Designed miniproteins, single chains, continued (3). Designs and how they scored, part 68

Each design is a single chain, and the fold is of that chain. pLDDT is the mean over its residues in the fold that is shown.

## One batch from the design tools (miniprotein)

Design m10494
Fold by ESMFold2-Fast:
Structure m10494 (fold): chain A 77 residues (1-77)
Amino acid sequence: DAASRRAQAEALVEQGNEAFKRKKYQEAVELYQKALELDPDYWEAWRNLGRALFELGKVEEATEYFQKSAELEKAAK
């Protein structure tokens, strides 16, 4: 069910945000990646993943995910 997968993705993003606030950036990355496995069009999760990767010094990968987030936000499928 798409609604159930969305709810699970949202809960994972919330957990990732909590890890990010605690500066557990690698845990945040893993949680955001799990959310995106459930809902790959979740543009906020791509942005948050990029933010966490930026904090880990992976600036090129972070930039790609920020771009993907912006494209998904603008292009409703």
Scores: mean pLDDT 86

Design m10495
Fold by ESMFold2-Fast:
Structure m10495 (fold): chain A 59 residues (1-59)
Amino acid sequence: GPLYEAVKDYEARSPNELSLKKGDILEVLLEIGKHYLVVRSLKTGETGIVPKSYVRQIK
């Protein structure tokens, strides 16, 4: 999917969420409504849900 960058740190609040560090590059796998994405971290290979407001598309 498209590549996104974490614009700020995020701490996962449930087992289905992914923690982010600012600057982490993520591949979007699925969009869930208006507010969440399922992503894969290119750094760790882990998949999880992140809030859309914590990431920006990088093209």
Scores: mean pLDDT 85

Design m10496
Fold by ESMFold2-Fast:
Structure m10496 (fold): chain A 94 residues (1-94)
Amino acid sequence: SLEELIERGRKLTEEITKDLAKKYNLDTNSLGDVFDALLVRAIVEELRRLAEERGDPRLEERARALEEALRNDPSRVGELASEAVRLLSEARRA
């Protein structure tokens, strides 16, 4: 499924980020945060597409809440990425 591909991609990105940080003495947190932010933004766009396709205003509200949360507190991006994946999985099952 799309959610399985996203989760696999996230895990691969996490492993690559750890390996690069160890090899080149990079900040793993900063790299992980960038990738998590990109994932949240991609999922927000997909939730909006599904909202329009299904005529479901709740999906648009959830997309907006994720976007506002990321804008207001970027330090929570890891938590928001996990929540975004969960919301996408729920939306795809409906």
Scores: mean pLDDT 77

Design m10498
Fold by ESMFold2-Fast:
Structure m10498 (fold): chain A 64 residues (1-64)
Amino acid sequence: SHRELLEEARKKSPAEALKTLLRLGIDLYVEGKLTQDELTEIINLALEGKIEEALKLAEEVLAR
C-alpha cells in the first residue's frame, strides 16, 4: 500500500527514500489523488534533500 511504501522510505537511506518518494508521488498523481502543484512540491523537496518534508506532504495527501 502507499502507506507501507511511505513507512519503508523512512527506514531507508536518503537515496532510496528519494526514489520511493518520486515513484509514490507520480503514482498518486496518475491516480488523481494529488494536484500537479502538490506533485511538483514533493519532487522539489525531495531533490533539495528535504526528504522528511516531502514524506510529511505525501502522508498528508494519503490522509485525505
Scores: mean pLDDT 77

Design m10499
Fold by ESMFold2-Fast:
Structure m10499 (fold): chain A 75 residues (1-75)
Amino acid sequence: NAEELLKKGEEALKNKDYKTAGDYFRKAGELYRSKGEYEKAAEAFFKASRAYQRAGDMQKAKEAIDLAAAAREKA
């Protein structure tokens, strides 16, 4: 469930586990996208990008922001 993944991501952010937060937000975005919920997918991918930036993973941050942009174009 994408909403449960978003909650797990927010919990990881509170614990400063930025990589795990990014992973959960990316999975939530992928689930929203698979259901055609492109606006929610874009928001989840943006959250993933921010979390990956804070983790120092600039490659995953870029991948997530590109996914957010692609989802927003379909919304």
Scores: mean pLDDT 89

Design m10500
Fold by ESMFold2-Fast:
Structure m10500 (fold): chain A 66 residues (1-66)
Amino acid sequence: GAEDERLREEIVKLMEELAAKILAQDPEAKVTIEEVGDDEVRLTVETAEGTKVLTLTLEQLREALG
């Protein structure tokens, strides 16, 4: 429904803002955001110091949005 589409747009917005923030702090970083299944998002950040991987559930993102 229309509500589901709005929630998805908000999630995409948050992911874009998060990626932009990371790149602003480290312009040489490589940021990859992937949907892993229906309920999980994987964020991969590659820097000169190494690779960090963070997995977040869609429920956790929804809770953060209120």
Scores: mean pLDDT 69

Design m10501
Fold by ESMFold2-Fast:
Structure m10501 (fold): chain A 148 residues (1-148)
Amino acid sequence: GGHLEIVEVLLKNGADVNAQDKFGYTPLHLAATAGHLEIVEVLLKYGADVNAQDPETGEPLVLAQDAFGYTPLHLAAAAGHLEIVEVLLKYGADVNAQDKNGNTLVDAQDNFGYTPLHLAALAGHLEVVEQLLKLGADVNAQDKFGLT
């Protein structure tokens, strides 16, 4: 079987989609970085189902931050994975994903104050920049050093 089939079997047997390794990476972080679109879609589906079943413990999977403050959207944007960016943004909108401070997925900041838009722009991924701007990313957002 392929990697997708292995992920589906693990999830069907109760694997925790929100489980973080020693660097804070969830399976969604790893799939988003690697460009595995079908795995991203399966993880988001199971993450939504789990959060719907236990609303008292479920933070939105798309807002999970690793040890560097990166969400899956930061990693997909930095890597230029346009279709994964689009799927993550759709799921963020569909589940009304906001952190406890009211920050949306597009405006989430890493440990340096960089948003997904900043990382896409620094990496030169024009089509990702255009998609983030269409979905309301703040072009004037400043990093923690006051840089735009």
Scores: mean pLDDT 72

Design m10502
Fold by ESMFold2-Fast:
Structure m10502 (fold): chain A 59 residues (1-59)
Amino acid sequence: GAAEAAALAAQARTGAEAAARLGNDVGKSYGERAAEAAEQGDLETARRYLDLAGKAMGG
């Protein structure tokens, strides 16, 4: 729903900002794409990009 999409977008944006501060351009890019997908209501695509962002940042 809209609340889930908003929460996921906020989480993805926060993750992208954290990745940017660490100099992790790949994590930042995936986080931004996850936020964009969540804002469009595509929660499946958002979760996929969020997982990729986490892997890029977490090793």
Scores: mean pLDDT 83

Design m10503
Fold by ESMFold2-Fast:
Structure m10503 (fold): chain A 58 residues (1-58)
Amino acid sequence: TKAAQEEAVRAAAQKEMDEITKKLMEAIKKGAPQEEIDKLRKEYAAVVQKMLDEIVAL
Protein backbone atom coordinates (compact mmCIF):
# COMPACT_ATOMS: atom_id res chain seq x y z
CA THR A 1 0.00 0.00 0.00
CA LYS A 2 2.66 2.56 1.01
CA ALA A 3 4.89 1.43 -1.89
CA ALA A 4 2.01 1.97 -4.35
CA GLN A 5 1.35 5.44 -2.87
CA GLU A 6 5.06 6.34 -3.10
CA GLU A 7 5.13 5.19 -6.75
CA ALA A 8 2.08 7.36 -7.53
CA VAL A 9 3.64 10.41 -5.80
CA ARG A 10 6.93 9.93 -7.69
CA ALA A 11 5.10 9.45 -11.03
CA ALA A 12 3.04 12.64 -10.53
CA ALA A 13 6.14 14.63 -9.53
CA GLN A 14 8.07 13.28 -12.54
CA LYS A 15 5.34 14.51 -14.91
CA GLU A 16 5.45 17.99 -13.31
CA MET A 17 9.27 18.02 -13.48
CA ASP A 18 9.16 17.01 -17.18
CA GLU A 19 6.72 19.86 -17.94
CA ILE A 20 8.90 22.40 -16.11
CA THR A 21 12.00 21.07 -17.95
CA LYS A 22 10.15 21.53 -21.26
CA LYS A 23 9.23 25.12 -20.33
CA LEU A 24 12.81 25.81 -19.19
CA MET A 25 14.25 24.54 -22.50
CA GLU A 26 11.72 26.62 -24.48
CA ALA A 27 12.62 29.72 -22.41
CA ILE A 28 16.33 29.16 -23.11
CA LYS A 29 15.64 28.72 -26.86
CA LYS A 30 13.67 31.99 -26.92
CA GLY A 31 16.37 33.90 -25.02
CA ALA A 32 14.06 34.60 -22.09
CA PRO A 33 15.32 36.84 -19.23
CA GLN A 34 17.48 35.13 -16.60
CA GLU A 35 14.83 36.03 -13.97
CA GLU A 36 12.24 33.90 -15.83
CA ILE A 37 14.70 30.99 -16.11
CA ASP A 38 15.49 31.28 -12.37
CA LYS A 39 11.77 31.16 -11.53
CA LEU A 40 11.38 27.93 -13.52
CA ARG A 41 14.39 26.44 -11.68
CA LYS A 42 12.75 27.36 -8.35
CA GLU A 43 9.47 25.73 -9.46
CA TYR A 44 11.42 22.54 -10.26
CA ALA A 45 13.07 22.57 -6.81
CA ALA A 46 9.66 23.15 -5.16
CA VAL A 47 8.17 20.09 -6.95
CA VAL A 48 11.11 17.94 -5.77
CA GLN A 49 10.75 19.19 -2.17
CA LYS A 50 6.97 18.62 -2.17
CA MET A 51 7.49 15.07 -3.49
CA LEU A 52 10.02 14.29 -0.73
CA ASP A 53 7.76 15.79 1.96
CA GLU A 54 4.78 13.70 0.76
CA ILE A 55 6.86 10.49 0.67
CA VAL A 56 8.20 11.13 4.21
CA ALA A 57 4.60 11.70 5.41
CA LEU A 58 3.53 8.25 4.13
Scores: mean pLDDT 84

Design m10504
Fold by ESMFold2-Fast:
Structure m10504 (fold): chain A 62 residues (1-62)
Amino acid sequence: MEELEKELEKIKEGAKKLLEAGVPKASVRQLATREVEEVAKELGASEEEKKKMLEEVNRTVE
């Protein structure tokens, strides 16, 4: 959980920076989704944990 929360925050910060730089929301969402999938696979996250991370990232982009 600790590592997942830390990585999620990094992904959210990166998404915010891309949005501030004028990158389209759709592109940022796609990039952040890919990052969540890679992190979840690397850390052995459950499907429920991955779903929660994706929801938080999508909420950040919107």
Scores: mean pLDDT 80

Design m10505
Fold by ESMFold2-Fast:
Structure m10505 (fold): chain A 89 residues (1-89)
Amino acid sequence: MEYLKNKDYKALEEYLTKLLNDPSVVLSEDEIEKLLEELGREYGKLSIQVIKNRDWSKVPELLLVEELAKKLLERYNIPISKFYEIAAK
């Protein structure tokens, strides 16, 4: 996902919020899995920066990625455990 590669969290938030709130938009299973994996990996990286490197400036991004993942999971009835399993890798 280009937004995560470029660390454009505002564009990511706007894109996913619009996508997940539009009832006419249905993501494929492959698109959901890819998006969840990218969000989980980014959450894992941000968690390391905050916890191990004590970079508290990354806390807003960490919380944003988690909330976006929760919205995706709620929309498609996916267990939250799948997200944290990806983040722990």
Scores: mean pLDDT 77

Design m10506
Fold by ESMFold2-Fast:
Formats: structure tokens, C-alpha cells, sequence
Structure m10506 (fold): chain A 76 residues (1-76)
């Protein structure tokens, strides 16, 4: 039950982070990342405390990884 709910709530935020990796325009890319952060914060409010903290940490790890990959690609 909770796993399916977590996947449904957090999925859109994670999808936006991954989509940002495919965007060439820096401004559009940052907009997608900001949108993903907005969706994540709204989804996190709907999760119970133990799952909310775990989901937040996972989202933050993915966001860092995405930003790092973007920076590496832009440096080429």
C-alpha cells in the first residue's frame, strides 16, 4: 500500500529531474529542476515521518547526481 503510494506521489518529481538531463537549454533545464523540487515538497507533505525523511534523502541524492552530470556535460 505505502510503497505504491510513495511511487505515485514521488514519481512525477523524479521524472522531472531525469527529464532535465535531456534538456539543452540551461534556463529550461533549471525550470524543470525547480518544478521537480516543488512537486517533491508537496508529495513529502503527504508521507508519514519515517518514509518522508527517506524519500527526501533519496530525492536530494538524485538532484545532486543530476546537477553533477549536467555540470560534467556542460564542461565538455
Amino acid sequence: GLEEGLRRLMGPAFELLLEALEIEDPEEREELLRRGEELAEEALKLLPEPLREEAREEFERLLEEVRRRIAEREAA
Scores: mean pLDDT 79

Design m10507
Fold by ESMFold2-Fast:
Structure m10507 (fold): chain A 88 residues (1-88)
Amino acid sequence: AREYAEKGLEYYEKEDYAEALKYIQKALELDPNLALAYYGLGLILEDEENYEGAIKYYKKALELAEKDPSEKHLIPILKEKIAELEKK
């Protein structure tokens, strides 16, 4: 599951959002509670200037990351993203 989300983020960095979405969707099919996958969805929506949608997914990712010790490294990133976008 996580490996698909990581590959999705690699495609996002290459600005290949179609492939990014495919891999993130595969990650969520395997683990619907994977914070990293929702973080990836938030990044894509932020790039599309859909700040409300991005905030929604970042908040969902934050809730999930707080429950999963293996994803706690995302917590400071997600909090910063939410705070920054709520100013827009």
Scores: mean pLDDT 83

Design m10508
Fold by ESMFold2-Fast:
Structure m10508 (fold): chain A 69 residues (1-69)
Amino acid sequence: SNLAEATAMDKAGAPAFRQALAAQGTPPRSDEERGARNTAVAKAAYDAIKEWERRQLEERLGRPVPPPP
């Protein structure tokens, strides 16, 4: 179901999100630094989900699928 796929995508993104958060050893010193860190964490999770989607498509098609541009 769509809900099961959404849950799987969340599980795929969660490790990358946790790793990116763990890399932040100290609180941000400014709003600019906080924004940059939040953007980096969000990008890591997004990239992990997109890679998971690509692999799922490869499994369904039984052949390689190029990464998105």
Scores: mean pLDDT 69

Design m10509
Fold by ESMFold2-Fast:
Structure m10509 (fold): chain A 55 residues (1-55)
Amino acid sequence: MQEELDKIRELTKEEAQKLIEEKGYITREEAIEIIVKKMGISRETAEKYLDEMGL
C-alpha cells in the first residue's frame, strides 16, 4: 500500500537517527535490514523503497 511507503520512511528515519547517534552514520545495508525487520517485507522490496526515498 502507498501508506506503507510513508511508514517505512518514518521507521527508517527514526532507526537511522538512532544509528547516527550511536556511530555517526548509517549504511544502505543497515537501512535495508531495518525495513525488512520492522515491516516484514523482502530485501528486494526494501531496496525499491529505499531507491524511491533517494537512499
Scores: mean pLDDT 70

Design m10510
Fold by ESMFold2-Fast:
Structure m10510 (fold): chain A 68 residues (1-68)
Amino acid sequence: SELDELLAELERLVAELKARFPERAAQLDHMLAGARALARELADQGHEASAIALVRREIEWVRELLAA
């Protein structure tokens, strides 16, 4: 699904960010777990478009951190 592909991309980007900032690994893992849980809850409630938008926003935020 699009949501599963976006969650996999978010996990990949978070792993890259953790490699650059290992001191932030626990914080980044917590953020990833929270985003994943909220996205799944939204999708389970029939709000798949909102779940996709949430994960896309998190991906954009991580990409901005990687570009800085």
Scores: mean pLDDT 88

Design m10511
Fold by ESMFold2-Fast:
Structure m10511 (fold): chain A 62 residues (1-62)
Amino acid sequence: SLKDEIIELLKKRGFSEEEIERVRELLESSNLTDEQLEGIIKLVKEGYSGEEVISRLEYLSK
């Protein structure tokens, strides 16, 4: 799934266990569209930090 792809990408990019767990919780609790999830993948690939990715997920979960 796109959610699993995000988690694996975070691991490969060296995000902390705490950041990965926070992202996982946000992905499981939010009604994000596939387009929004693809947007998150793009941010991670562009080098955004864990704090930036978490902030974007929190914004999109409104």
Scores: mean pLDDT 84

Design m10512
Fold by ESMFold2-Fast:
Structure m10512 (fold): chain A 75 residues (1-75)
Amino acid sequence: MKEEELRKFLEDGIRFAESTDNQILIDNIADSAVARALSLGIPREVAVEMLREAAQKSKNENVKSALLKAAEQLE
């Protein structure tokens, strides 16, 4: 359940970030995903994997980079 909430947030956030291609908004979405993972009580290892999977699915290199950076910050 909690992991599904983070997944939904990432899917929606990535679509929005890819449509705007604004680096500040992209970074804010990645940081918000980290904050949401922690608030939902998702284990760090699981959150890192989910962020990396979201990065792999992204079509935008800036979005991908921001999500990977966010995953590294959780480690």
Scores: mean pLDDT 80

Design m10513
Fold by ESMFold2-Fast:
Structure m10513 (fold): chain A 59 residues (1-59)
Amino acid sequence: GGEELARAAGAGEEGAREAGRAGAASREAAEAIGAAARALGSEEVIRGAARGGGLAAAE
């Protein structure tokens, strides 16, 4: 109903603000990490690490 939509909108806006603030700093860090990963030339290693991280998070 309308109450659920209002709560979702409020939570979404607050999440977007926090993500926006965190995103600005994290984007610079992510770009630096991405550049380093490309320099290493290991897309498969990155893929393996991402899957390993997902498995570790599931534990």
Scores: mean pLDDT 56

Design m10514
Fold by ESMFold2-Fast:
Structure m10514 (fold): chain A 92 residues (1-92)
Amino acid sequence: GPAMGPDDFLVIVEAEKIAEGKWDVAVLVLGNDGSMVFTRKEIEVENEEELIEKMRELALEATPYPPDQLRVVEERVRKEGDKITLGLRLRP
């Protein structure tokens, strides 16, 4: 992928299905300075597209920057059974 910027955040969002339409979503934000933020939330969604959109929103909100000041430099989605992982690289 493209080279890491000095102010980039690596964000890993893991969603695990706990019931039909209900997901446990964990967000890990890693700053290039070694800072780390972890948050977790249960969400209800009607479909997988809505889930992935909510996962992106939670990732942007978990950084110290307003979401409208962040650019998605790289996005990767991995699906494995009842688990979906969203990997993001965000640039202020």
Scores: mean pLDDT 84

Design m10515
Fold by ESMFold2-Fast:
Structure m10515 (fold): chain A 66 residues (1-66)
Amino acid sequence: MEKVEKIREDLRPEAERLLSLVEKGVITEEQAREMLRNIALQLAKEYGVSEEEALKVADEVFEELR
């Protein structure tokens, strides 16, 4: 579904940024996951996607870029 793919597209650069901070020791992996989750929930509201679907996409994107 196009709306879910828009969330995935928007989350990828955010996940890359957060993982860069984890690599540098600025934040933990757990904190990065939480931050990406919060961004996903914000995007879910914007695009009219369920919170459940947005959180699944956030987890998938985070694992994909790991």
Scores: mean pLDDT 83

Design m10516
Fold by ESMFold2-Fast:
Structure m10516 (fold): chain A 78 residues (1-78)
Amino acid sequence: AVEEARKLLEKGEEAYKKGDLETAAKYYEEAFRLAKDADPELAIEALANLAKVYKDMGDEKKEEEAKREVLELLEQLS
């Protein structure tokens, strides 16, 4: 699960670099889903990248939701 999530994060980063925001979001969403309960640090990384993608897409609501989830996960680690 963690290894799969990391591979999806890499694919998301590659898509983002190519400007394929929709594909990047899809990979980051899946990476977050797989990492959420297994690796909180990886989950935060995936979600932070997802927020960046939503910002570039102009989806302020989804960006805000993703940033809120990052803060919630960071509070759980503190």
Scores: mean pLDDT 84

Design m10518
Fold by ESMFold2-Fast:
Structure m10518 (fold): chain A 71 residues (1-71)
Amino acid sequence: LSKRLEAEMLYSLGLMYLSLARKLAEQGDLEEAREAAEKAKRLFEEAVELDPSLRPEAEELKEELERILEE
C-alpha cells in the first residue's frame, strides 16, 4: 500500500467519523459524539503524517471537531 493511498484511506475514514460525530451531537449523544470526534481528529493527524499536503484541509476539519467537543 502506497503512503499516499494509505493517507487517503485514513483521511476518508476521518471524514466518516466527523460526519458521525456531528450526527451524534445533533441527536444529543454528546459522549458518543466526543468519542467519534476524537477518533476523526486522530485519523486526520495520521493522514497528514503520511501526506503533509493534506494539512490545510485537516486543520480546518480539526477546528470543526473542536467546536463539537466544546459544546
Scores: mean pLDDT 81

Design m10519
Fold by ESMFold2-Fast:
Order: C-alpha cells, then sequence, then structure tokens
Structure m10519 (fold): chain A 55 residues (1-55)
C-alpha cells in the first residue's frame, strides 16, 4: 500500500498535470508530517485525477 502510494505520487509529479502535481506535493507534505493516512488518501486522489484526465 505505501509502496503503491509512492509510485502514484512519483507518477503524478512527472505527469505535467497541474492538479495531480498539487495533490502529490500535498501528499509529500503529509508524509513529512507523519500523517500516513493522509499521504495514502492524497496519492489515491492524484491517481484518480490522472485516470480521469486520460478519458
Amino acid sequence: SLDEAFEEVVRALQSGHPEARKLAQEAIAAYQAGDWDRFVELAREARKVLEEAEK
């Protein structure tokens, strides 16, 4: 789960999509604050944004 969340954050940062990158930045901030639940939630949100952008 955490490893998958990291992959989602990295992909979002490299995507060029502004909303996904913002969510990835917020996920990193949550991770640095020790909020693992928020980190996973924001990583999932970033992935969802990228998936919806490719429809």
Scores: mean pLDDT 81

Design m10520
Fold by ESMFold2-Fast:
Formats: structure tokens, C-alpha cells, sequence
Structure m10520 (fold): chain A 77 residues (1-77)
């Protein structure tokens, strides 16, 4: 569930050529798959900072997906 949202965010970042955000989202997905939800939250937050800096319009469009993913990760932690 959280992983599905992270995969969708990764796809959006890749389509917008945000290489650093894609890398951070891949690491967040791996952390979530391992059950390391605190690490996944930290990596997702870092990916957000990159998206906001490089493409603020995309960050706004992704805000709902991000809020949902963070909620799920924090409920599991």
C-alpha cells in the first residue's frame, strides 16, 4: 500500500527527469519492503525536498500521494 504510492511517486519523478528523487524513492521502497518504516519516512522526506527544489509544480501535484504515504509509514512505525 505505501509501496504502491512510493512506486507511483517514483514514476512521476522519472517522467520529470528528477534523477536524485528517483534514487531516494528507490531507497525508500527498499526500506519499506524491509519493514524499516522510519528509514523509508526519512528517505521520502528527502525525496520531497528534492522535488520541491527542482520542480515545485510537481511537488504540489504529488502532495496528496506524499501525505498518504507518510501517514501509512508513520502508522506502521
Amino acid sequence: KAIELLEEMKKLAKENNLEEAVKLLEEAIKAAEKGDYEEADELLSKALDVVEKENPELAEKMSELIQEALKILREEA
Scores: mean pLDDT 80

Design m10521
Fold by ESMFold2-Fast:
Structure m10521 (fold): chain A 72 residues (1-72)
Amino acid sequence: SDEEELLRLEGEAQEVVKKYLETGDKEKAIKELEKIKEEVEKLREETEDEEVKEQAEKLAKAIDETIEYIKK
């Protein structure tokens, strides 16, 4: 389901952040988060579930903020 796909993408983003905190590899973290964001934005556009659409929008914004923080 779209809800399960969204939860998978949230989990993948969290895993990228955890690895970044352990390794300090900014380039890898940014690249992986940008890929996840593309999948989240695609899900947001394609889903007919309004709740999934709202949560996907929030996740995409959170990923953007995380990327900006890592780039500092």
Scores: mean pLDDT 88

Design m10522
Fold by ESMFold2-Fast:
Structure m10522 (fold): chain A 61 residues (1-61)
Amino acid sequence: AMRTVHVTVGPSEEEGDAAAEKIRAAAGDHVRITLVDPSAKAMQRVAEAAQGAARVETAPA
């Protein structure tokens, strides 16, 4: 069964990198991403990592 993984992305680049690692670990799963005023760098890292997920949802905090 497909698992749902919840990931929060904060404003710093470091928080974006941490979120990207969680998304990569959830490859093939459904990923729900909560956005807390993310930087452009954080968004880029998350978008690259999300390409491996089966389904991706984004929502503001």
Scores: mean pLDDT 76

Design m10523
Fold by ESMFold2-Fast:
Structure m10523 (fold): chain A 94 residues (1-94)
Amino acid sequence: SEGKEKLLEGQSYFNAGNYAKAIAKYKEAIRLLEEKSSPEDLTALGDAYLYLGNLYEVMLKYDEAKEYYEKAIELYSKVPESEENLKLARANLG
């Protein structure tokens, strides 16, 4: 999906150290995925928030990172198949 493609682009920018472009791609992925309701789309939306949390944590913006991790937890909790993603997001929060 286009939303998942934007997640991969964001990850590429993050690995290159271009945090501004990574944030822009993750937010674009969120916009594309939030209009969908399948379990796969909810998992991908959770991943977008998890990746934003990771990025803000790298930037030492811990309050913003926490808010994004909490959004990821909320989304993953709606999808039983996302149990591992939920566990990872909870670990990053606490």
Scores: mean pLDDT 85

Design m10524
Fold by ESMFold2-Fast:
Structure m10524 (fold): chain A 68 residues (1-68)
Amino acid sequence: DGRAQLRELEAELRKDPRLEVTLVGDDTLVVTHNYNVAQQIGLVLRIIGDYPSLQVKLEGDTLTITAL
């Protein structure tokens, strides 16, 4: 269930004080970060690997994560 995966990811991401995590509605997370490029790529790959029902869109310092 994509929404269940999204809520689990939200709880995980909120543990990192370098991330600003905002839930939009019940199906989308907007994550703002000050990560370097390697840390950003690592985060995206982890999300894709661990949460197959989530779609990740990367734009600059912002990730938009949507439940499928």
Scores: mean pLDDT 81

Design m10525
Fold by ESMFold2-Fast:
Structure m10525 (fold): chain A 74 residues (1-74)
Amino acid sequence: SADARVARLREEMLALFREIHRLLAEGTPEAQARADALQDELARLWAEIERLVGREEANRLGFEIAAEVEREFS
């Protein structure tokens, strides 16, 4: 179902956000290049979520993801 696909994409985005955080904390040029590549991947996953559920629902999910990541980084 679309809901199950969105849930999987959301989990993938959360994993990428956590990895980006770790790479940026490492502070090397190699880690920065890797983080940049993962940010491009996040953009593609976001576009897929928008395609599946539309812009309004994608924005709602984005706020949830941002809040979860912020909580983990605090």
Scores: mean pLDDT 82

Design m10526
Fold by ESMFold2-Fast:
Structure m10526 (fold): chain A 115 residues (1-115)
Amino acid sequence: DYREKGAELWHQKDYEGAVAAYEKAIAEEPSAETYYALALAYMALKDYEGAIAALEKAIALEPSAELYYNLGLAYMALKDYESAIAAFQKALALDPNNTAAQANLAKAQAALAAL
């Protein structure tokens, strides 16, 4: 199972190997969970563009506050504060008590205002 192989490689901190394994898992059977795992592997590699693409695929299959929150984090890393704000607002619409999303929304708004 390429999902299990991806998780094994992730625990070994072989994030490039984890990406390759998750891509094979997706080619056989796409799922929001596997796209999310792929996105986290891309985040660990600091490939934020790859992470965003994988998160958007996960959201299209099964939207959740967690996916929108991580989408916001990836946009923050790219300093795309407008897109980060939109993503954190969607996370909070699904889970208003997400204190991490509230804090990062405020941080994104402050960063945008400083530009």
Scores: mean pLDDT 91

Design m10527
Fold by ESMFold2-Fast:
Structure m10527 (fold): chain A 60 residues (1-60)
Amino acid sequence: SMSQEEQRRLAVLESVRGILRAALDFARSLGDEATAAELEREIARVEEEIARLEAEIAAK
């Protein structure tokens, strides 16, 4: 079962992903392709971290 700390870590990662997605939408609206590309890479890293944490929780 998921611990309180794991629940908190997952919630924080999901919140960070949400903030980065909003920032990406804003960068795209400005035509800032360089910032958009960097944000896309950061979002991919956060999504990978979420997937790993979810897999670790499911394996318990």
Scores: mean pLDDT 87

Design m10528
Fold by ESMFold2-Fast:
Structure m10528 (fold): chain A 96 residues (1-96)
Amino acid sequence: SLLEELKALIKEIEELIKKAEKGELTKEEALKLIEEAIKLVLKILKETKDKEAILRLIGLILELIGLKIELELGADPLEILKRTLEILKEVLEIVE
């Protein structure tokens, strides 16, 4: 289930954020997770039939792409993951 995959990714990012606050988080680790988030939300979008939900999901995908660009331009990986987590929680609210 895409909903179960979304909840699993949210939990993975939450646990990594907790560990990163006690140590270093690499750009490569954050990049992998944001790319997985973009891919998953695109899959959710393809299965979404409600027009208002579709428009909201498109906006959130564009925000995730923006965060990936910010990360590539040298933004803090922990900040990017925290913002990615909040976007994925918003996706969860749309699809529940």
Scores: mean pLDDT 88

Design m10529
Fold by ESMFold2-Fast:
Structure m10529 (fold): chain A 94 residues (1-94)
Amino acid sequence: GPLAEEAKRLGEEGLASEDGLEAGRLANEAGQLAAEAVESGSATAEEAKEAGELALKAGLKGVKLGETLEEINLGIAGALNGIGAIFMAELKAK
């Protein structure tokens, strides 16, 4: 659905970023949208898992590139939201 597609797009953009703040911000937004897509039932388990995995990877990149605690914390938030979306997707797997 549209939310899962947007989450995937943002996660891919975050993973492609060379800036820790941008990677973390995009990862956090991607993770939140992936979770919302699962909760609303607008995503398949596969779509939600793919979006969550991208948010996790982008969040970890944000942590690695982060120059400040704020940037690192955004990366952590993105990674945790991505993990949450993955687990919710696996729980709803069909």
Scores: mean pLDDT 83

